# Designed miniproteins, single chains, continued (4), part 36

Each design is a single chain, and the fold is of that chain. pLDDT is the mean over its residues in the fold that is shown.

## One batch from the design tools (miniprotein)

Design m13219
Fold by ESMFold2-Fast:
Structure m13219 (fold): chain A 82 residues (1-82)
Amino acid sequence: SEAARKGAEAMVKAGADPFDAYGTATALANSPTMSPEAAAGVIRGAVGSGGDKETGYAMAQGFLEAGNVDAAEAARKGAELL
């Protein structure tokens, strides 16, 4: 999806590995509304991708650029827990 692509691109620019970034962004963009705790787990690598607070916030900005407000809020709130 456009949101997964933009989120992943933003994470990579913030220093994330491209493979991990695309996995994480795809999981968040294509999930039902995700709790902040679940989003933090996905960003941290609970589904095989690693990230931190900074890459999580970058992904949220990428989701906003793609117009996916729900994914952006989930990523932002998840990043806040890291």
Scores: mean pLDDT 74

Design m13220
Fold by ESMFold2-Fast:
Structure m13220 (fold): chain A 94 residues (1-94)
Amino acid sequence: SLEEVKAKLREILERIGITLSDEQVEALSRALLEMREGHTVPSKEVLEGLIPVLESLSPAQVQALAEGIKEEFGEDVAERFARLASFFGKRVTL
């Protein structure tokens, strides 16, 4: 569920020391939910919500987030996230 994804994401954010607004947590959680359900590319609406979140994070923060996603959601979800981050100029190495 979206609420379970939000809870896991908040745990990751606390662990890595990143502070996101409630709106940013919602947007990122929707993207992670679609990735977890097997979508290689998120829907246009979800992707549009994710762009400002990725733009608000430094390259180092995006890397730390991708590693946290790998630990909590698995390699497939992390790889999909890394691909999207790279598309927006934030290279991730997993």
Scores: mean pLDDT 83

Design m13221
Fold by ESMFold2-Fast:
Structure m13221 (fold): chain A 66 residues (1-66)
Amino acid sequence: MKKENEERKKVLDEAVNNPELLAKASPEIGKAAQEARDAGASEREINELGLRVLKAHIEKEKKEKE
């Protein structure tokens, strides 16, 4: 419960520092970004969407690691 916000930040930092993990999520991020751009979303919104997709991927991998 405590410091959950810090854990979230750590996970994000891990993804940014680990190019391999980022590369794994790249195709999903790219697809989501292109879809958002086609829908008229701003670059800022697209970047935020990509971060969300990356987070979902990290969470899934954490579950599999058990």
Scores: mean pLDDT 68

Design m13222
Fold by ESMFold2-Fast:
Structure m13222 (fold): chain A 60 residues (1-60)
Amino acid sequence: SLRDEQAALMEEGVKLAKEQVALSRSKSPEDHKKAQELNKKLIEVSRRYAALSAASYARA
């Protein structure tokens, strides 16, 4: 269901956010780059969640 898909995106977002925070505390340039990539993924997950929420509302 749409709700199950939204829940899965929420879980993935939490996982990515925790990893991104841990990497952002590192002073390594490689960890910093990985944190930036994870931030990009977090933005994508957020947009997907918003799109599903809007689609669910519109198709009610």
Scores: mean pLDDT 78

Design m13223
Fold by ESMFold2-Fast:
Structure m13223 (fold): chain A 108 residues (1-108)
Amino acid sequence: GKEAAELAGEAARLALEAAKYASQGKTEEAKEKAKEALEKAKEALEKGKEGGEWALRAAEAALGAAKTAELAAESGTASSAAAGGASASGASFEASLAARKEGGEPPK
């Protein structure tokens, strides 16, 4: 439910930061943020399995974004960093949708 969506959103945010550091050539900082994103995404997935379809979808998107960010941090290429950023943005959107669907209220 809501907790899984919030964890997925946090994982997506960390994945985006990892992609940003990777694009700047800050490989060590990128790896650290990607690791944090993976940990939060795994927590979101575990909570999501007991939540609604939207929460699970957001958690899976966050996990994908975290893995893409880790690969970007390891490769150090602009192309991988761009892919990581796009994946993280997508995951953030999915987390926002899940929060809205689970909370029953549209954002104002």
Scores: mean pLDDT 77

Design m13224
Fold by ESMFold2-Fast:
Structure m13224 (fold): chain A 56 residues (1-56)
Amino acid sequence: SRERQRQIAILDTAYSILATGYELDGDLEKAKAVRRDGVEELAKLAGTSPAAVVKA
């Protein structure tokens, strides 16, 4: 649905901002975990694989 695609875009942006915040704080391990978890969560919301989210 269009609502789901909108939520996916918002969530993707939120995870990117959070990961960047951790990178600026010097916590690269948390930043990496946030980016990975974001991809997995977006894939679940989209009903697809993590690889497809990364390629989109």
Scores: mean pLDDT 77

Design m13225
Fold by ESMFold2-Fast:
Structure m13225 (fold): chain A 94 residues (1-94)
Amino acid sequence: SVEEELKELRKELDKLFKELLRASPEEVPAITERILEVFERILELIKKMPEKKKQEELASLRGYVEFLRDVFRDNPVVQAMTDEILEKLEEAEK
């Protein structure tokens, strides 16, 4: 189901977040690319959801992106990734 796939992708985001916390500077670009790929898959799943549930899931994702920005405030690679995700979220909300 869409809900089961979404849960699995959200678990993958949690794993990638933990990898990012332990990453050396050299590892950060590869991890951020994987995070972007997972977000794009989540957004494609959300497009298949009813409008109310879609808006709720998009709001939840925005909260997670804001959390990432705060945790990695001093990491320019992570900040650039979150800027790209926020742009994609804004387009998805239209």
Scores: mean pLDDT 85

Design m13226
Fold by ESMFold2-Fast:
Structure m13226 (fold): chain A 98 residues (1-98)
Amino acid sequence: MTPQEIKARKKIEEVIEELREHAEKYRKEGRDTLAKAEDELIKTLEEDMKLPPQKAVLLASMSLGTLAMHYFLLGDDEAADEEIEHSNELDKLFEELA
């Protein structure tokens, strides 16, 4: 496994942990539907991590871009910006793995 592949895997794992924190926050706020949406995205990302690193980062970047749009539409600009930054970092890692 190359240093770039290790960085890619670590980045996805860091994003998964942040999504778990967001899901717990939504659950505490009584936003159960949003918490479940985050939980389902986490499952999708964990399944994608079983793929080769290049494919995993591409799919993760796409999923996070969609999540960022969702947060933006809900008025959570800080959460949207955070997921956009993660998506952009994964896009750069995808280019490095190509």
Scores: mean pLDDT 78

Design m13227
Fold by ESMFold2-Fast:
Structure m13227 (fold): chain A 92 residues (1-92)
Amino acid sequence: AAPPVKADVIVVEEGGKKVGYGRVTAAGEPPDLASLSEEELIAAAREAGRQIGEKATEAGVDVLYVPYEDTPEGEAFVRAAEEAADVPVVRI
C-alpha cells in the first residue's frame, strides 16, 4: 500500500494565464521516506502525482508545471500527474 503523502498545487496568474505549480510535502514527516523501499517510494510518488493532477483540474489551471527527476519514482510521479490532469502538464 502507498504510504500517506500530501501534495498540493500553488495557483498563480502569470501573463493573463492561470498557472499551477505542483509540490509534495512528505520529506521529513512520518513515514520516513528515507526508510522506504523503491517500490514504496514509487507508490508514494504515483499517489502524489494523482493528487496534484486532480487538484490542478479542479482549480481549472491553463497549465500545470510539475518537478521531474530522472528516477523511477520521478517518472511515476509525473506520469500519474499527466494521467489525472485534464489540463496541459509541463515537466520542469
Scores: mean pLDDT 74

Design m13228
Fold by ESMFold2-Fast:
Structure m13228 (fold): chain A 95 residues (1-95)
Amino acid sequence: MRHAELLREIIEAAENEDVERLKELEAELGKLAAQGDEVAATLGGITQGLLNTDDEKSRETLLLNLRYLLAELTGDEAEKAEIEAEMAKMAQEAA
């Protein structure tokens, strides 16, 4: 299964606040993880984090991590660099 497609669906569902779709995706990722898919296990953990997070900044950080993973999987070096710059700005604001 292509991880980039699953990751894109997770990001879209999270941005649309589609809780039911996120739960469906978490269930599918759990099934793949049970079959030995370590990437699906990682994505499932992040999706669970999104479902259980009430803090806006934590949710924003999880979304940035998902976008970064998507950029790595698709070879989008420009998007990857942009996300790294955004994460660095957030770290400076936290100091």
Scores: mean pLDDT 79

Design m13229
Fold by ESMFold2-Fast:
Structure m13229 (fold): chain A 81 residues (1-81)
Amino acid sequence: MSGPSLDQAQIDRLQERLAEMVKKLEEEYEKTGKVSKELQIEFLEEYIKEVLELHKEAGLPQEELEKTEEQAKKFLEKMKE
């Protein structure tokens, strides 16, 4: 039947969050000519969270999810300097 499935709902959520964050990044860049580290970190954290949740629901191996999360955490820590 027509209507959002659980997978479509997760995809829609990811798209909505990404579009909102991209808009914020674009607005700041147009307004100031630069994007703050804080906003970049916030975008990356939100993106990673949604992607990991989607991948977990899709049945990706836990080891792969943990590796992706660890890489993301290291990148975020470097961005926070």
Scores: mean pLDDT 71

Design m13230
Fold by ESMFold2-Fast:
Structure m13230 (fold): chain A 101 residues (1-101)
Amino acid sequence: MTPEERLRKALEKLKQAIVDDIAGKPVSESIRREIAELLGEEKIPKDVIDMANRIAEAALREGDRESFIKVSGMEFLYLMAKHFKMDLETVKKLLDEILEK
């Protein structure tokens, strides 16, 4: 699996967790473990968890994908680029593709 495929899967699982949280469904420990595995960690790094929680809270409050991008997009892109050692433009492209679906 390429680093881009790993990042895409991690972002898709984070998106699904946010959607489920908006629908009033708690994010399961199995989803958290799957995201951690995709990030190459035994558990999700605290800074990723903190950012994901902020994104979920913003999305819940405003209820749309544009609010997700607007409120936390840039910070999340920098965080993901740091963890996956990818350039910011590649991370932005993957996030935009996932959020367009």
Scores: mean pLDDT 64

Design m13231
Fold by ESMFold2-Fast:
Structure m13231 (fold): chain A 75 residues (1-75)
Amino acid sequence: DELGRLFDRHGLSDEQRAQFGRINIGIRNAAINGDQATYDQLRQQLVDFLRQQGFSDADIQRIIQAIDNIIADYL
């Protein structure tokens, strides 16, 4: 579990992991519904959240790419 190990490395709390999960579910739902505006907003919110938690730009890009790949499998 690459994502879980990355979260462990950064010391994310249960609350922070739950917040990530909520944003990720929102991104997936927006993508499935074709709601581009909500998708773009939530994706930016996720980037901002991860940056605030001390993730590097490289780690943020990796997480976003993983989410995009998962969503692409549903579209």
Scores: mean pLDDT 80

Design m13232
Fold by ESMFold2-Fast:
Structure m13232 (fold): chain A 71 residues (1-71)
Amino acid sequence: DLSSVTEPTEELIARLEAALGDREEFERVEREVERYIELLERVLPESPEKQEILERLRGALEEARARLEAL
């Protein structure tokens, strides 16, 4: 059951978005997201659900970085 990783995933994305107004906080959360992606890549067996979660995290990170860069 991937529900145990879905909740942390959405929490990290929400924290990343909330941090857009603070560069130092954004960088901290960005590192947490990157580490979580690395952890899931290693620990979870290959599945469509794993790929969807990883794409969700990577996509959110890329979008947040683009928004920060546009400021």
Scores: mean pLDDT 80

Design m13233
Fold by ESMFold2-Fast:
Structure m13233 (fold): chain A 84 residues (1-84)
Amino acid sequence: MASEVLEHLDKAIEAAKKGDVESARKHAQPAYDYALLTGLQEAVQHIQEAFGLLEPVRGVATTDPAKIAEAVKHLEKAKEILSK
């Protein structure tokens, strides 16, 4: 379970680094759901921050490299928490 969630989170980080924000959000979703179910609030917070940074505004996905880089940092922190 956790290992599969971490694999999805790795794919989310990889997709975000490539500018594929839609795939990044899709792959981050299982980690978010797992963090909610397990009560890992710190991981929930980091994934929420990443989702906020990658959120489409009026149907337009972000292409801002600064927002993408910040989202990657949040996903990496969530991975560290979920791997404990």
Scores: mean pLDDT 77

Design m13234
Fold by ESMFold2-Fast:
Structure m13234 (fold): chain A 78 residues (1-78)
Amino acid sequence: SDEEIERIAEALTAYTSPVTLEQAIKELEKSHKDPKFRLKVLERAKKLLEKQLSPEKFAEIEPIIDKKIEELRKKVPK
């Protein structure tokens, strides 16, 4: 649901370092097996992080979230 996507995406914004964000994304992968659902969560989390963090802080975590989004896009034919 859209509400579940938003809730999980907001929870991911608590993880502002590369290591903790990567760990949180791995936990999401274990709990939610649908790649389309995870893709929507990560795309929403990226938008929230970009708005909440300074450009410098966002630049630190952007490669981690982008790598995971790219991996999921390869699994979700659109």
Scores: mean pLDDT 83

Design m13235
Fold by ESMFold2-Fast:
Order: C-alpha cells, then sequence, then structure tokens
Structure m13235 (fold): chain A 89 residues (1-89)
C-alpha cells in the first residue's frame, strides 16, 4: 500500500539523516510525478520537476555538502536532460 511505502521511505530517509518534513514533501511530489508520467502529461511532469528543484537543492547542500549555486546548476541541467528525453516519446 502507499501508506506502507511512505513509512518505509520515511524510515530509510531518517536513517540517512534527512528531515521528516523534507521526506514527506519528496514523497508527495514523487506521487505527482508518477501520476503525470502515467498520464503522459509532459507539461505536468515539467511542473512537478520545477517543484522538486528546491527540495533536491536542499538534499545536495545538506547531505552532499554541495554549494547552493552549484546544486541549483546541477539540478537545472538534470531537468533539461529530462525535458529532452520527454521530447523523444
Amino acid sequence: SMAEEEKRILEEGKKAGLPEELIKELIELAKELEEALKNKDKEKVIEVLEKLKPLMVKLLTTIAGVEEAEAQKRIDAGIEKIKEALEKE
């Protein structure tokens, strides 16, 4: 069930040292992304990826010690690659 998956992700994320609020936000956006991909809604996929960007930046700065501007640049590059991949479908 989704509740069991959420509990597993929360426990694994907490073991990795992530704040619970950040994990919950990531779970919600991951669900939105999965639904958008299932519906082949390219515009919605991009919208969800843009919402994920600040959370992914927090992950890179908090867990990996990456400088914020560099983290933002890396996430932006990743989003552009996903946009390019979606154009192939």
Scores: mean pLDDT 77

Design m13236
Fold by ESMFold2-Fast:
Structure m13236 (fold): chain A 74 residues (1-74)
Amino acid sequence: MEKVRKQIEEAIKAFEKKTGEKVGTIQVYRSYTTPSGEKIVQILITSESGKNQEFVDIAGDTDTVRRAIRELNK
């Protein structure tokens, strides 16, 4: 969980630095499973204005990513 949380926190920091806006929402968009069994979850980050959106790939399972998003949603 901490590794997933750090990936999301870094994605938020990069998004806010790039756009100059605060994150409004984070959504799980899609997940992939590699042939080796490694899970990648694609999240959609949207700014508070709704004008900026970015897709970010997070290494981890969907349930862990959903929990991390809920904890960071303030």
Scores: mean pLDDT 80

Design m13237
Fold by ESMFold2-Fast:
Order: structure tokens, then C-alpha cells, then sequence
Structure m13237 (fold): chain A 88 residues (1-88)
């Protein structure tokens, strides 16, 4: 079904964005940590939107999985931003 493939593609896209963010965070500079934080937030928003679509279609289980992943990425984004603040 097109929806299942669309969701899988969205999840893979979010994972790629997160991997880019991880590489930037490894550099450890304030600028790189801020960029990594922004990438994690973009990934979270993409997953939240996909979750909303699944929920509207009655697939609550898959929607919850996407919301959970989005929440984790939002938390990681906050941690990276806090690290950047401490490196002033």
C-alpha cells in the first residue's frame, strides 16, 4: 500500500537527517552542535506529520511509534543545544 511505503520512506529520510546531525555533533564546536540540534528537530517534525496522517487513517500503533521517535529526537536536539550553551 502506498501509505506504508510513504511512511517507510519518511522514516528513512529522518534517519539520514539524524545521521548527518550525529556527524556534525561529533565535531563538538558550538556551531556544529547548533546545526545538529536543528537537524534533529527537522527529523522530529517530519515524523510528527507522518504520525498525524497515520492516526487520521486509524493506524494508531504506527502513529505512536513515529511520535515516540519524534519525541526522542526532540530530546536529543535539546541536549545538543544545552551543550552548545555551556561551550560559550
Amino acid sequence: MDLEEEVRRIVETAKKIVEEGKKEAEKGTVEDLVKASLKYRVAARVLQRAGDRLRDLGDEEKARELYEQAEKYEELAKELLEKAKKLK
Scores: mean pLDDT 81

Design m13238
Fold by ESMFold2-Fast:
Structure m13238 (fold): chain A 72 residues (1-72)
Amino acid sequence: DFAARLEALVAEARPRMEELRAAGRREEGRRLTARLLREAAEWVLATSDDEEERAEARARLAAVAAAEAALA
């Protein structure tokens, strides 16, 4: 499930996220968050045979890509 995978990735990355926050590196923190979201969605697409989960993962990838494009 996307949410469970994202939670696991965030838990692993938490020390790095805290370091970036303490250092005021907000843009690097945002890029790290976007990478974790992409990794979670890609993991669902690679491992899930559930069409609803796959559709949700694709929608989340599209949302991340659109947000990144708006910042460029």
Scores: mean pLDDT 77

Design m13239
Fold by ESMFold2-Fast:
Structure m13239 (fold): chain A 95 residues (1-95)
Amino acid sequence: SGAAIKEEVEAQLKKIYEQYKKEFEEALENNPNIEISELSQGQVIGLAYGIIEGKILSEFSINQIKDLLKKLEDLGASKSIIDKIKEILKKLENS
């Protein structure tokens, strides 16, 4: 699809992340046991972007990242996002 389309997709994901990151951080502060399975599609994609960029990784348990991965697969997220989250999960489980 060319470099320009990739840049547009990455820009849109960043906007989604910026929108949902604040809402998620506020929810997590008031409810530290927030269930990833209850999040909307946009929130799930935004959080995945935030984790891939390393912006919110420290706020998640290994189990929450596993739940996020399952939700991404159920929603049909792109292979590149799924593979990046799998790699992050593998590193966390081995540390």
Scores: mean pLDDT 69

Design m13240
Fold by ESMFold2-Fast:
Structure m13240 (fold): chain A 79 residues (1-79)
Amino acid sequence: MEERLKKEIDAASYLVAAVVFLNAAKQEYSRGNLDEAKEGFEKAIEYARKAIEVAKDFPDTRQAAEGILKEAEELLKEV
C-alpha cells in the first residue's frame, strides 16, 4: 500500500510543479516577456503530462492535470 501513497505524492508533486510554471508563465506573458512565457508554458505542459501518467489511478489529480495541460497548450499557441 506504500507504493500507492508514493504514486499519489509523485502525481501531486508534478501537478504542483505544473501549476507553478503555468502561473509564472502567465505573469511573464502579461509583462511581454514572450520567450520566458513560452519556456514556462512548455515546462507546465511537461509536468502536467508527468502528473497525468503517474495519476492513472487518481481521477481527481488526473482531471486537474489535464485541465492544466489544456490551458498551457492553448496559451502556448498565443506566444
Scores: mean pLDDT 86

Design m13241
Fold by ESMFold2-Fast:
Structure m13241 (fold): chain A 88 residues (1-88)
Amino acid sequence: SKKEEEYYERALEGAELASKGYKEKDGSKYTGGMLRAIGSGGQAAIDLGKEGAEKVAKKLLEEAKKSKDKAKQKALTAAANTALGLSG
């Protein structure tokens, strides 16, 4: 759905910001990026319920597996786990 895509894209934006913060040694950018990604996963769970959150989490985990950037991978995995309620 359009909302699933919006939460997925917001989590990707958070992961990109976390990656930039990690590379620049900017803790505010890193933390902000992580919180944006995690917050998007949590909001997906609240707004979309279990099935929608699972679809968003699956896409985020596939993107994390494809990433060579450890900070981006960590942010996407955290967002997915939050959507699934595993790290909330």
Scores: mean pLDDT 85

Design m13242
Fold by ESMFold2-Fast:
Structure m13242 (fold): chain A 55 residues (1-55)
Amino acid sequence: SMEDIVNELVEEAGLDVAALMEKAAEVAKTLSREERRQFGKILGPRFEEILAQRR
């Protein structure tokens, strides 16, 4: 699922926001138009959580 893809990316990138963004961009290139929209909706909140955890 999209959540599993996002969770795997977060696990692999750790708390490195730049690495997460780069990996997310690469994954987005492999997804359909509709999947990319859903991916972004799930990744956005996860990205905010990671930023909060870095402090």
Scores: mean pLDDT 76

Design m13243
Fold by ESMFold2-Fast:
Structure m13243 (fold): chain A 92 residues (1-92)
Amino acid sequence: MELSDDLVPQEDLDRIAELLRKAAQHARSGNKEEALKYLDEAADLVATLPENSPLPGIVLISLALAKQAIERGDYEGAAELLERTADWVRAR
């Protein structure tokens, strides 16, 4: 319905989803260090994506909320959010 010259490559979408799933897995295991590492890797990859896509903004908000959840000890909430975000990214 709208013209977008910059589409996020499927390869990058799959990579982001994988990183979010790994972060979720480590969050569920209580492995804060590994969860935060995968969130940082996902954020770095998202920063390379096209500015005119809404996807980077949505993912960054999810990363920020997941990081806050982990910091307050809500590992299950963080994992659930990350898994839902990963599924949404792959469905694009």
Scores: mean pLDDT 78

Design m13244
Fold by ESMFold2-Fast:
Structure m13244 (fold): chain A 88 residues (1-88)
Amino acid sequence: MKELKERAEELEERARRLAAEMAEAAAAGDAERAAALGAELVALAPEGARVYGELEGLSPEETERLAREAEARARAMAAAAVAEAKAL
């Protein structure tokens, strides 16, 4: 439990940092950097959802559904950031 909470906090901090750096790259018009940071966020998102599901005591089916939703959301955010960078 304690170690799992620390892992969740670490993953949330990493995701927050990646999202902030991705937004900064998008605002700067750096589509390549935004895409690279977005790919890292997409890779991280399902792991964060799985840790959350385990902390909340969700079923394996519900946890994997959340992981798929988290990945899809991260992909949408990454695509939006790249589009923003290119629109500048």
Scores: mean pLDDT 84

Design m13245
Fold by ESMFold2-Fast:
Structure m13245 (fold): chain A 55 residues (1-55)
Amino acid sequence: MKEIELKVGEEIEVKKPAKLVLYLKTSKEPVVVELEPGEKVLITEDVEKAVLIEL
């Protein structure tokens, strides 16, 4: 699997099925979002760390 770390303010369009793991400043538990090819994500200011995992 390929892991890509994303920074606040970055927008990415996924080309493969992927999982986005969001570490929020207000939560100790990460949020996992499943992404389909062609979906776009914007990393907002409330995110401490974001990791995109290509499946």
Scores: mean pLDDT 79

Design m13246
Fold by ESMFold2-Fast:
Structure m13246 (fold): chain A 91 residues (1-91)
Amino acid sequence: MSKEEFEKEVNRGIAELALATIREVVKRSDLDPETKEKIIELADKAMDAIREGNYEEAIKYVEELRKQAKEAGLDDIARIASLVEKLLKET
């Protein structure tokens, strides 16, 4: 495996782990059900797109997740989503 292939696999794994963490934290939070459902759905769609190798679609879902999190005042989740966007763009 090339160094670039290894770095892409690491970036993918970190992005998936971060999205799974967002999903878990939001699911266990005291946020309203509608906000939880939107963020969880976007995280699930982004993870599915990553697993399919569709990074352009994954970035789109993560950007929407970041916007929804920012709108809901979830600045920490929005910041993590921004890092996921960067990792996927480097993949």
Scores: mean pLDDT 84

Design m13247
Fold by ESMFold2-Fast:
Structure m13247 (fold): chain A 66 residues (1-66)
Amino acid sequence: RDQIIDQMRRVIQGGNQQDIDNLRQLVADYLGISDQQLQDRRADPSTSSAIASVISQYRAQVQADM
C-alpha cells in the first residue's frame, strides 16, 4: 500500500507514462491481478475498471493529504 501511495505522488507531481504504468502494476499486484490478466486488459475491461477504481481512491487520499 505504501508503494502505491508513493507512486501516486509521483504521478500527481508530473510523472511520465512509465510512472503511470508502474502505478497500474503496483495496484494490479495489490489486487492479485496477474501480469497475464493485466496484458489482456484489451479483452477484459472489468480488470481495467477495477484497477482504475483503486487508483482513483488512492489519488483522492493523496490529494487530500497534500
Scores: mean pLDDT 70

Design m13248
Fold by ESMFold2-Fast:
Structure m13248 (fold): chain A 62 residues (1-62)
Amino acid sequence: QLPPVLQAQVEAYQADPEGYRATELKIDTEAFLNVGFPQELAEKMAQAIVDTEVAELEKLVA
């Protein structure tokens, strides 16, 4: 059984996959920028994290 927080993330992703990805990408990119990474690297690192998170969420609904 999924934890309530993780279940809510799955439901949010299923309702609006692109909006979920965009929101998470923005949050993670800003976090990396705040610790001093350059914009291009911050965006690439954030994208890798979001792609991993989305892949794990998709496995939970398959």
Scores: mean pLDDT 80

Design m13249
Fold by ESMFold2-Fast:
Structure m13249 (fold): chain A 88 residues (1-88)
Amino acid sequence: DVIQQFVRRIMLAVRRVAQGRTTVSLAQIQQALDMLNIPDDLRQRFIAMVRAHMARTGRTTLSFAEFAAVVRDFAARNASAIAQYMSA
């Protein structure tokens, strides 16, 4: 499943950047997306979703469980673009 492969790729990259922390910051998320060469339009849409989540929670970081949920929601909403990215 291409969507599950995408989620796994993002989670592994973010865990590497976060280096054993229990939460992840916006800056660490941006570093992980840059590392994976995510196209700029997908990156901007994803960052907007992360910022919206932070605004709802009033926090500047996400737990890995919260972040994984955001990644899954993003992938479901952007399935065609994700499939194209993963096939390249």
Scores: mean pLDDT 84

Design m13250
Fold by ESMFold2-Fast:
Structure m13250 (fold): chain A 58 residues (1-58)
Amino acid sequence: MASVTATGPGTTGVLMPNDDVDAVRRFIRTAREVGWDVAVTASPAQRAEVERALAEAR
């Protein structure tokens, strides 16, 4: 799995290991809802999966 980091104002980024796609999907949705920037660190194939989760979390 990939790693996803969300960064908020005045705080160090929060890292979530992508062992569970549903957990990643919920994490991304929550981070975006509160206005945090989301970054992903992964192989190209894993990035496609995370981008699908991002689309579902809109």
Scores: mean pLDDT 59

Design m13251
Fold by ESMFold2-Fast:
Structure m13251 (fold): chain A 75 residues (1-75)
Amino acid sequence: GWEELVSKGRELLREGNGEEATRLFLEAYKKMLEEAEKEKDPAVYTGLRLRAIGELLDLRRLAESLGLEEAAEKL
């Protein structure tokens, strides 16, 4: 699932591999949005979509905190 991609990406990001980390984070974000798009309830759909956006913003902030400006810009 997307959780494994986020976990691996965070590890790579802390190792300074911003390019690979960004690729995994964007793949995870895409998977989160695909899960939201399968939901038929508008309230649940909105909640899942907001969660995906929140996760991406948290990853962007992590990249910024680690000085990986190019990775943060791509997220």
Scores: mean pLDDT 79

Design m13252
Fold by ESMFold2-Fast:
Structure m13252 (fold): chain A 106 residues (1-106)
Amino acid sequence: MEGVERLERLIREGKSPEEAAKELLLELGVEEEEIEELLKELNSEEKQLEALAEFYRSLGQDVTVEELREALERNLARMDPLQQKILRAALLAQAMLALLLKKKKE
Protein backbone atom coordinates (compact mmCIF):
# COMPACT_ATOMS: atom_id res chain seq x y z
CA MET A 1 0.00 0.00 0.00
CA GLU A 2 3.04 2.31 0.22
CA GLY A 3 3.10 4.55 -2.86
CA VAL A 4 -0.62 3.94 -3.60
CA GLU A 5 -1.63 7.26 -1.95
CA ARG A 6 0.90 9.07 -4.15
CA LEU A 7 -0.34 7.28 -7.29
CA GLU A 8 -3.93 8.18 -6.29
CA ARG A 9 -2.94 11.87 -6.03
CA LEU A 10 -1.27 11.77 -9.48
CA ILE A 11 -4.31 10.05 -11.06
CA ARG A 12 -6.67 12.59 -9.41
CA GLU A 13 -4.51 15.38 -10.93
CA GLY A 14 -5.37 13.95 -14.39
CA LYS A 15 -2.36 11.71 -15.08
CA SER A 16 -2.75 8.32 -16.79
CA PRO A 17 -1.67 5.11 -15.01
CA GLU A 18 1.53 5.05 -17.11
CA GLU A 19 2.30 8.74 -16.35
CA ALA A 20 1.66 8.18 -12.61
CA ALA A 21 3.91 5.08 -12.49
CA LYS A 22 6.65 6.93 -14.45
CA GLU A 23 6.50 9.94 -12.07
CA LEU A 24 6.77 7.66 -9.01
CA LEU A 25 9.82 5.82 -10.42
CA LEU A 26 11.52 9.10 -11.44
CA GLU A 27 11.17 10.33 -7.83
CA LEU A 28 12.68 7.03 -6.60
CA GLY A 29 15.76 7.89 -8.72
CA VAL A 30 15.16 5.64 -11.75
CA GLU A 31 16.50 7.13 -15.03
CA GLU A 32 13.91 8.21 -17.62
CA GLU A 33 15.40 6.04 -20.40
CA GLU A 34 15.31 2.96 -18.11
CA ILE A 35 11.65 3.69 -17.27
CA GLU A 36 10.83 3.88 -21.02
CA GLU A 37 12.44 0.45 -21.60
CA LEU A 38 10.51 -1.02 -18.63
CA LEU A 39 7.25 0.36 -20.08
CA LYS A 40 8.04 -1.29 -23.44
CA GLU A 41 8.73 -4.66 -21.73
CA LEU A 42 5.61 -4.38 -19.49
CA ASN A 43 3.24 -3.21 -22.25
CA SER A 44 0.49 -5.72 -21.29
CA GLU A 45 -1.31 -6.70 -18.07
CA GLU A 46 -0.13 -10.32 -18.54
CA LYS A 47 3.55 -9.25 -18.71
CA GLN A 48 3.06 -7.10 -15.58
CA LEU A 49 1.48 -10.01 -13.67
CA GLU A 50 4.28 -12.39 -14.79
CA ALA A 51 6.95 -9.94 -13.51
CA LEU A 52 5.18 -9.78 -10.12
CA ALA A 53 4.72 -13.59 -9.96
CA GLU A 54 8.46 -14.11 -10.67
CA PHE A 55 9.33 -11.58 -7.94
CA TYR A 56 7.09 -13.29 -5.35
CA ARG A 57 8.48 -16.73 -6.33
CA SER A 58 12.04 -15.32 -5.85
CA LEU A 59 10.99 -14.53 -2.24
CA GLY A 60 9.86 -18.16 -1.71
CA GLN A 61 6.15 -17.55 -2.28
CA ASP A 62 4.30 -20.11 -4.46
CA VAL A 63 2.26 -17.61 -6.50
CA THR A 64 0.99 -18.11 -10.07
CA VAL A 65 0.07 -15.58 -12.77
CA GLU A 66 -3.50 -17.01 -12.74
CA GLU A 67 -3.88 -16.35 -8.98
CA LEU A 68 -2.69 -12.74 -9.41
CA ARG A 69 -4.99 -12.26 -12.45
CA GLU A 70 -8.02 -13.58 -10.52
CA ALA A 71 -7.24 -11.26 -7.58
CA LEU A 72 -6.85 -8.27 -9.95
CA GLU A 73 -10.12 -9.07 -11.81
CA ARG A 74 -12.05 -9.42 -8.51
CA ASN A 75 -10.73 -6.04 -7.31
CA LEU A 76 -11.37 -4.23 -10.63
CA ALA A 77 -14.99 -5.53 -10.73
CA ARG A 78 -15.64 -3.79 -7.37
CA MET A 79 -14.04 -0.44 -8.33
CA ASP A 80 -15.16 2.73 -10.08
CA PRO A 81 -13.13 4.04 -13.10
CA LEU A 82 -10.91 6.29 -10.94
CA GLN A 83 -10.10 3.45 -8.51
CA GLN A 84 -9.41 1.13 -11.49
CA LYS A 85 -6.84 3.64 -12.84
CA ILE A 86 -5.17 3.84 -9.42
CA LEU A 87 -4.98 0.02 -9.15
CA ARG A 88 -3.58 -0.28 -12.70
CA ALA A 89 -0.96 2.41 -11.90
CA ALA A 90 0.00 0.52 -8.72
CA LEU A 91 0.26 -2.80 -10.62
CA LEU A 92 2.46 -1.19 -13.31
CA ALA A 93 4.74 0.56 -10.76
CA GLN A 94 5.18 -2.67 -8.75
CA ALA A 95 5.90 -4.70 -11.92
CA MET A 96 8.48 -2.09 -13.05
CA LEU A 97 10.24 -2.23 -9.66
CA ALA A 98 10.16 -6.06 -9.69
CA LEU A 99 11.74 -6.15 -13.18
CA LEU A 100 14.41 -3.59 -12.11
CA LEU A 101 15.33 -5.76 -9.10
CA LYS A 102 15.58 -8.83 -11.39
CA LYS A 103 17.93 -6.93 -13.77
CA LYS A 104 20.09 -5.85 -10.78
CA LYS A 105 20.66 -9.47 -9.64
CA GLU A 106 23.80 -11.30 -10.79
Scores: mean pLDDT 82

Design m13253
Fold by ESMFold2-Fast:
Structure m13253 (fold): chain A 107 residues (1-107)
Amino acid sequence: SEEEKKQLLELALEFLDRVVALVRADPAVSEELRARIEAIADETKAELEKLYKEGKLTKEKVYKLVQDFLKRVVELYRKEVPERTEELTEKLLELFREFEDKVDEVL
């Protein structure tokens, strides 16, 4: 339904915002790395909103875009702040699990 697609979009956008907030709160992360991760989040949000407007937003497409976003964030951390990568990965997995649970409650 349109209501379910809207809820799915809102949950995905909230998840991306929570990941960006987590990165912003990390004192080891440079302003340049924060800006790059925010740009990737904005790119992912634009793609999600485009799919929603075109009536093509599905759980599978959302999960792919979110997972691709997380993979890009982890790769940047491995390259630029490798000592922080394990802690970030643990927190990202927790946030993603919460996201999956919320999606399952509304769909």
Scores: mean pLDDT 90

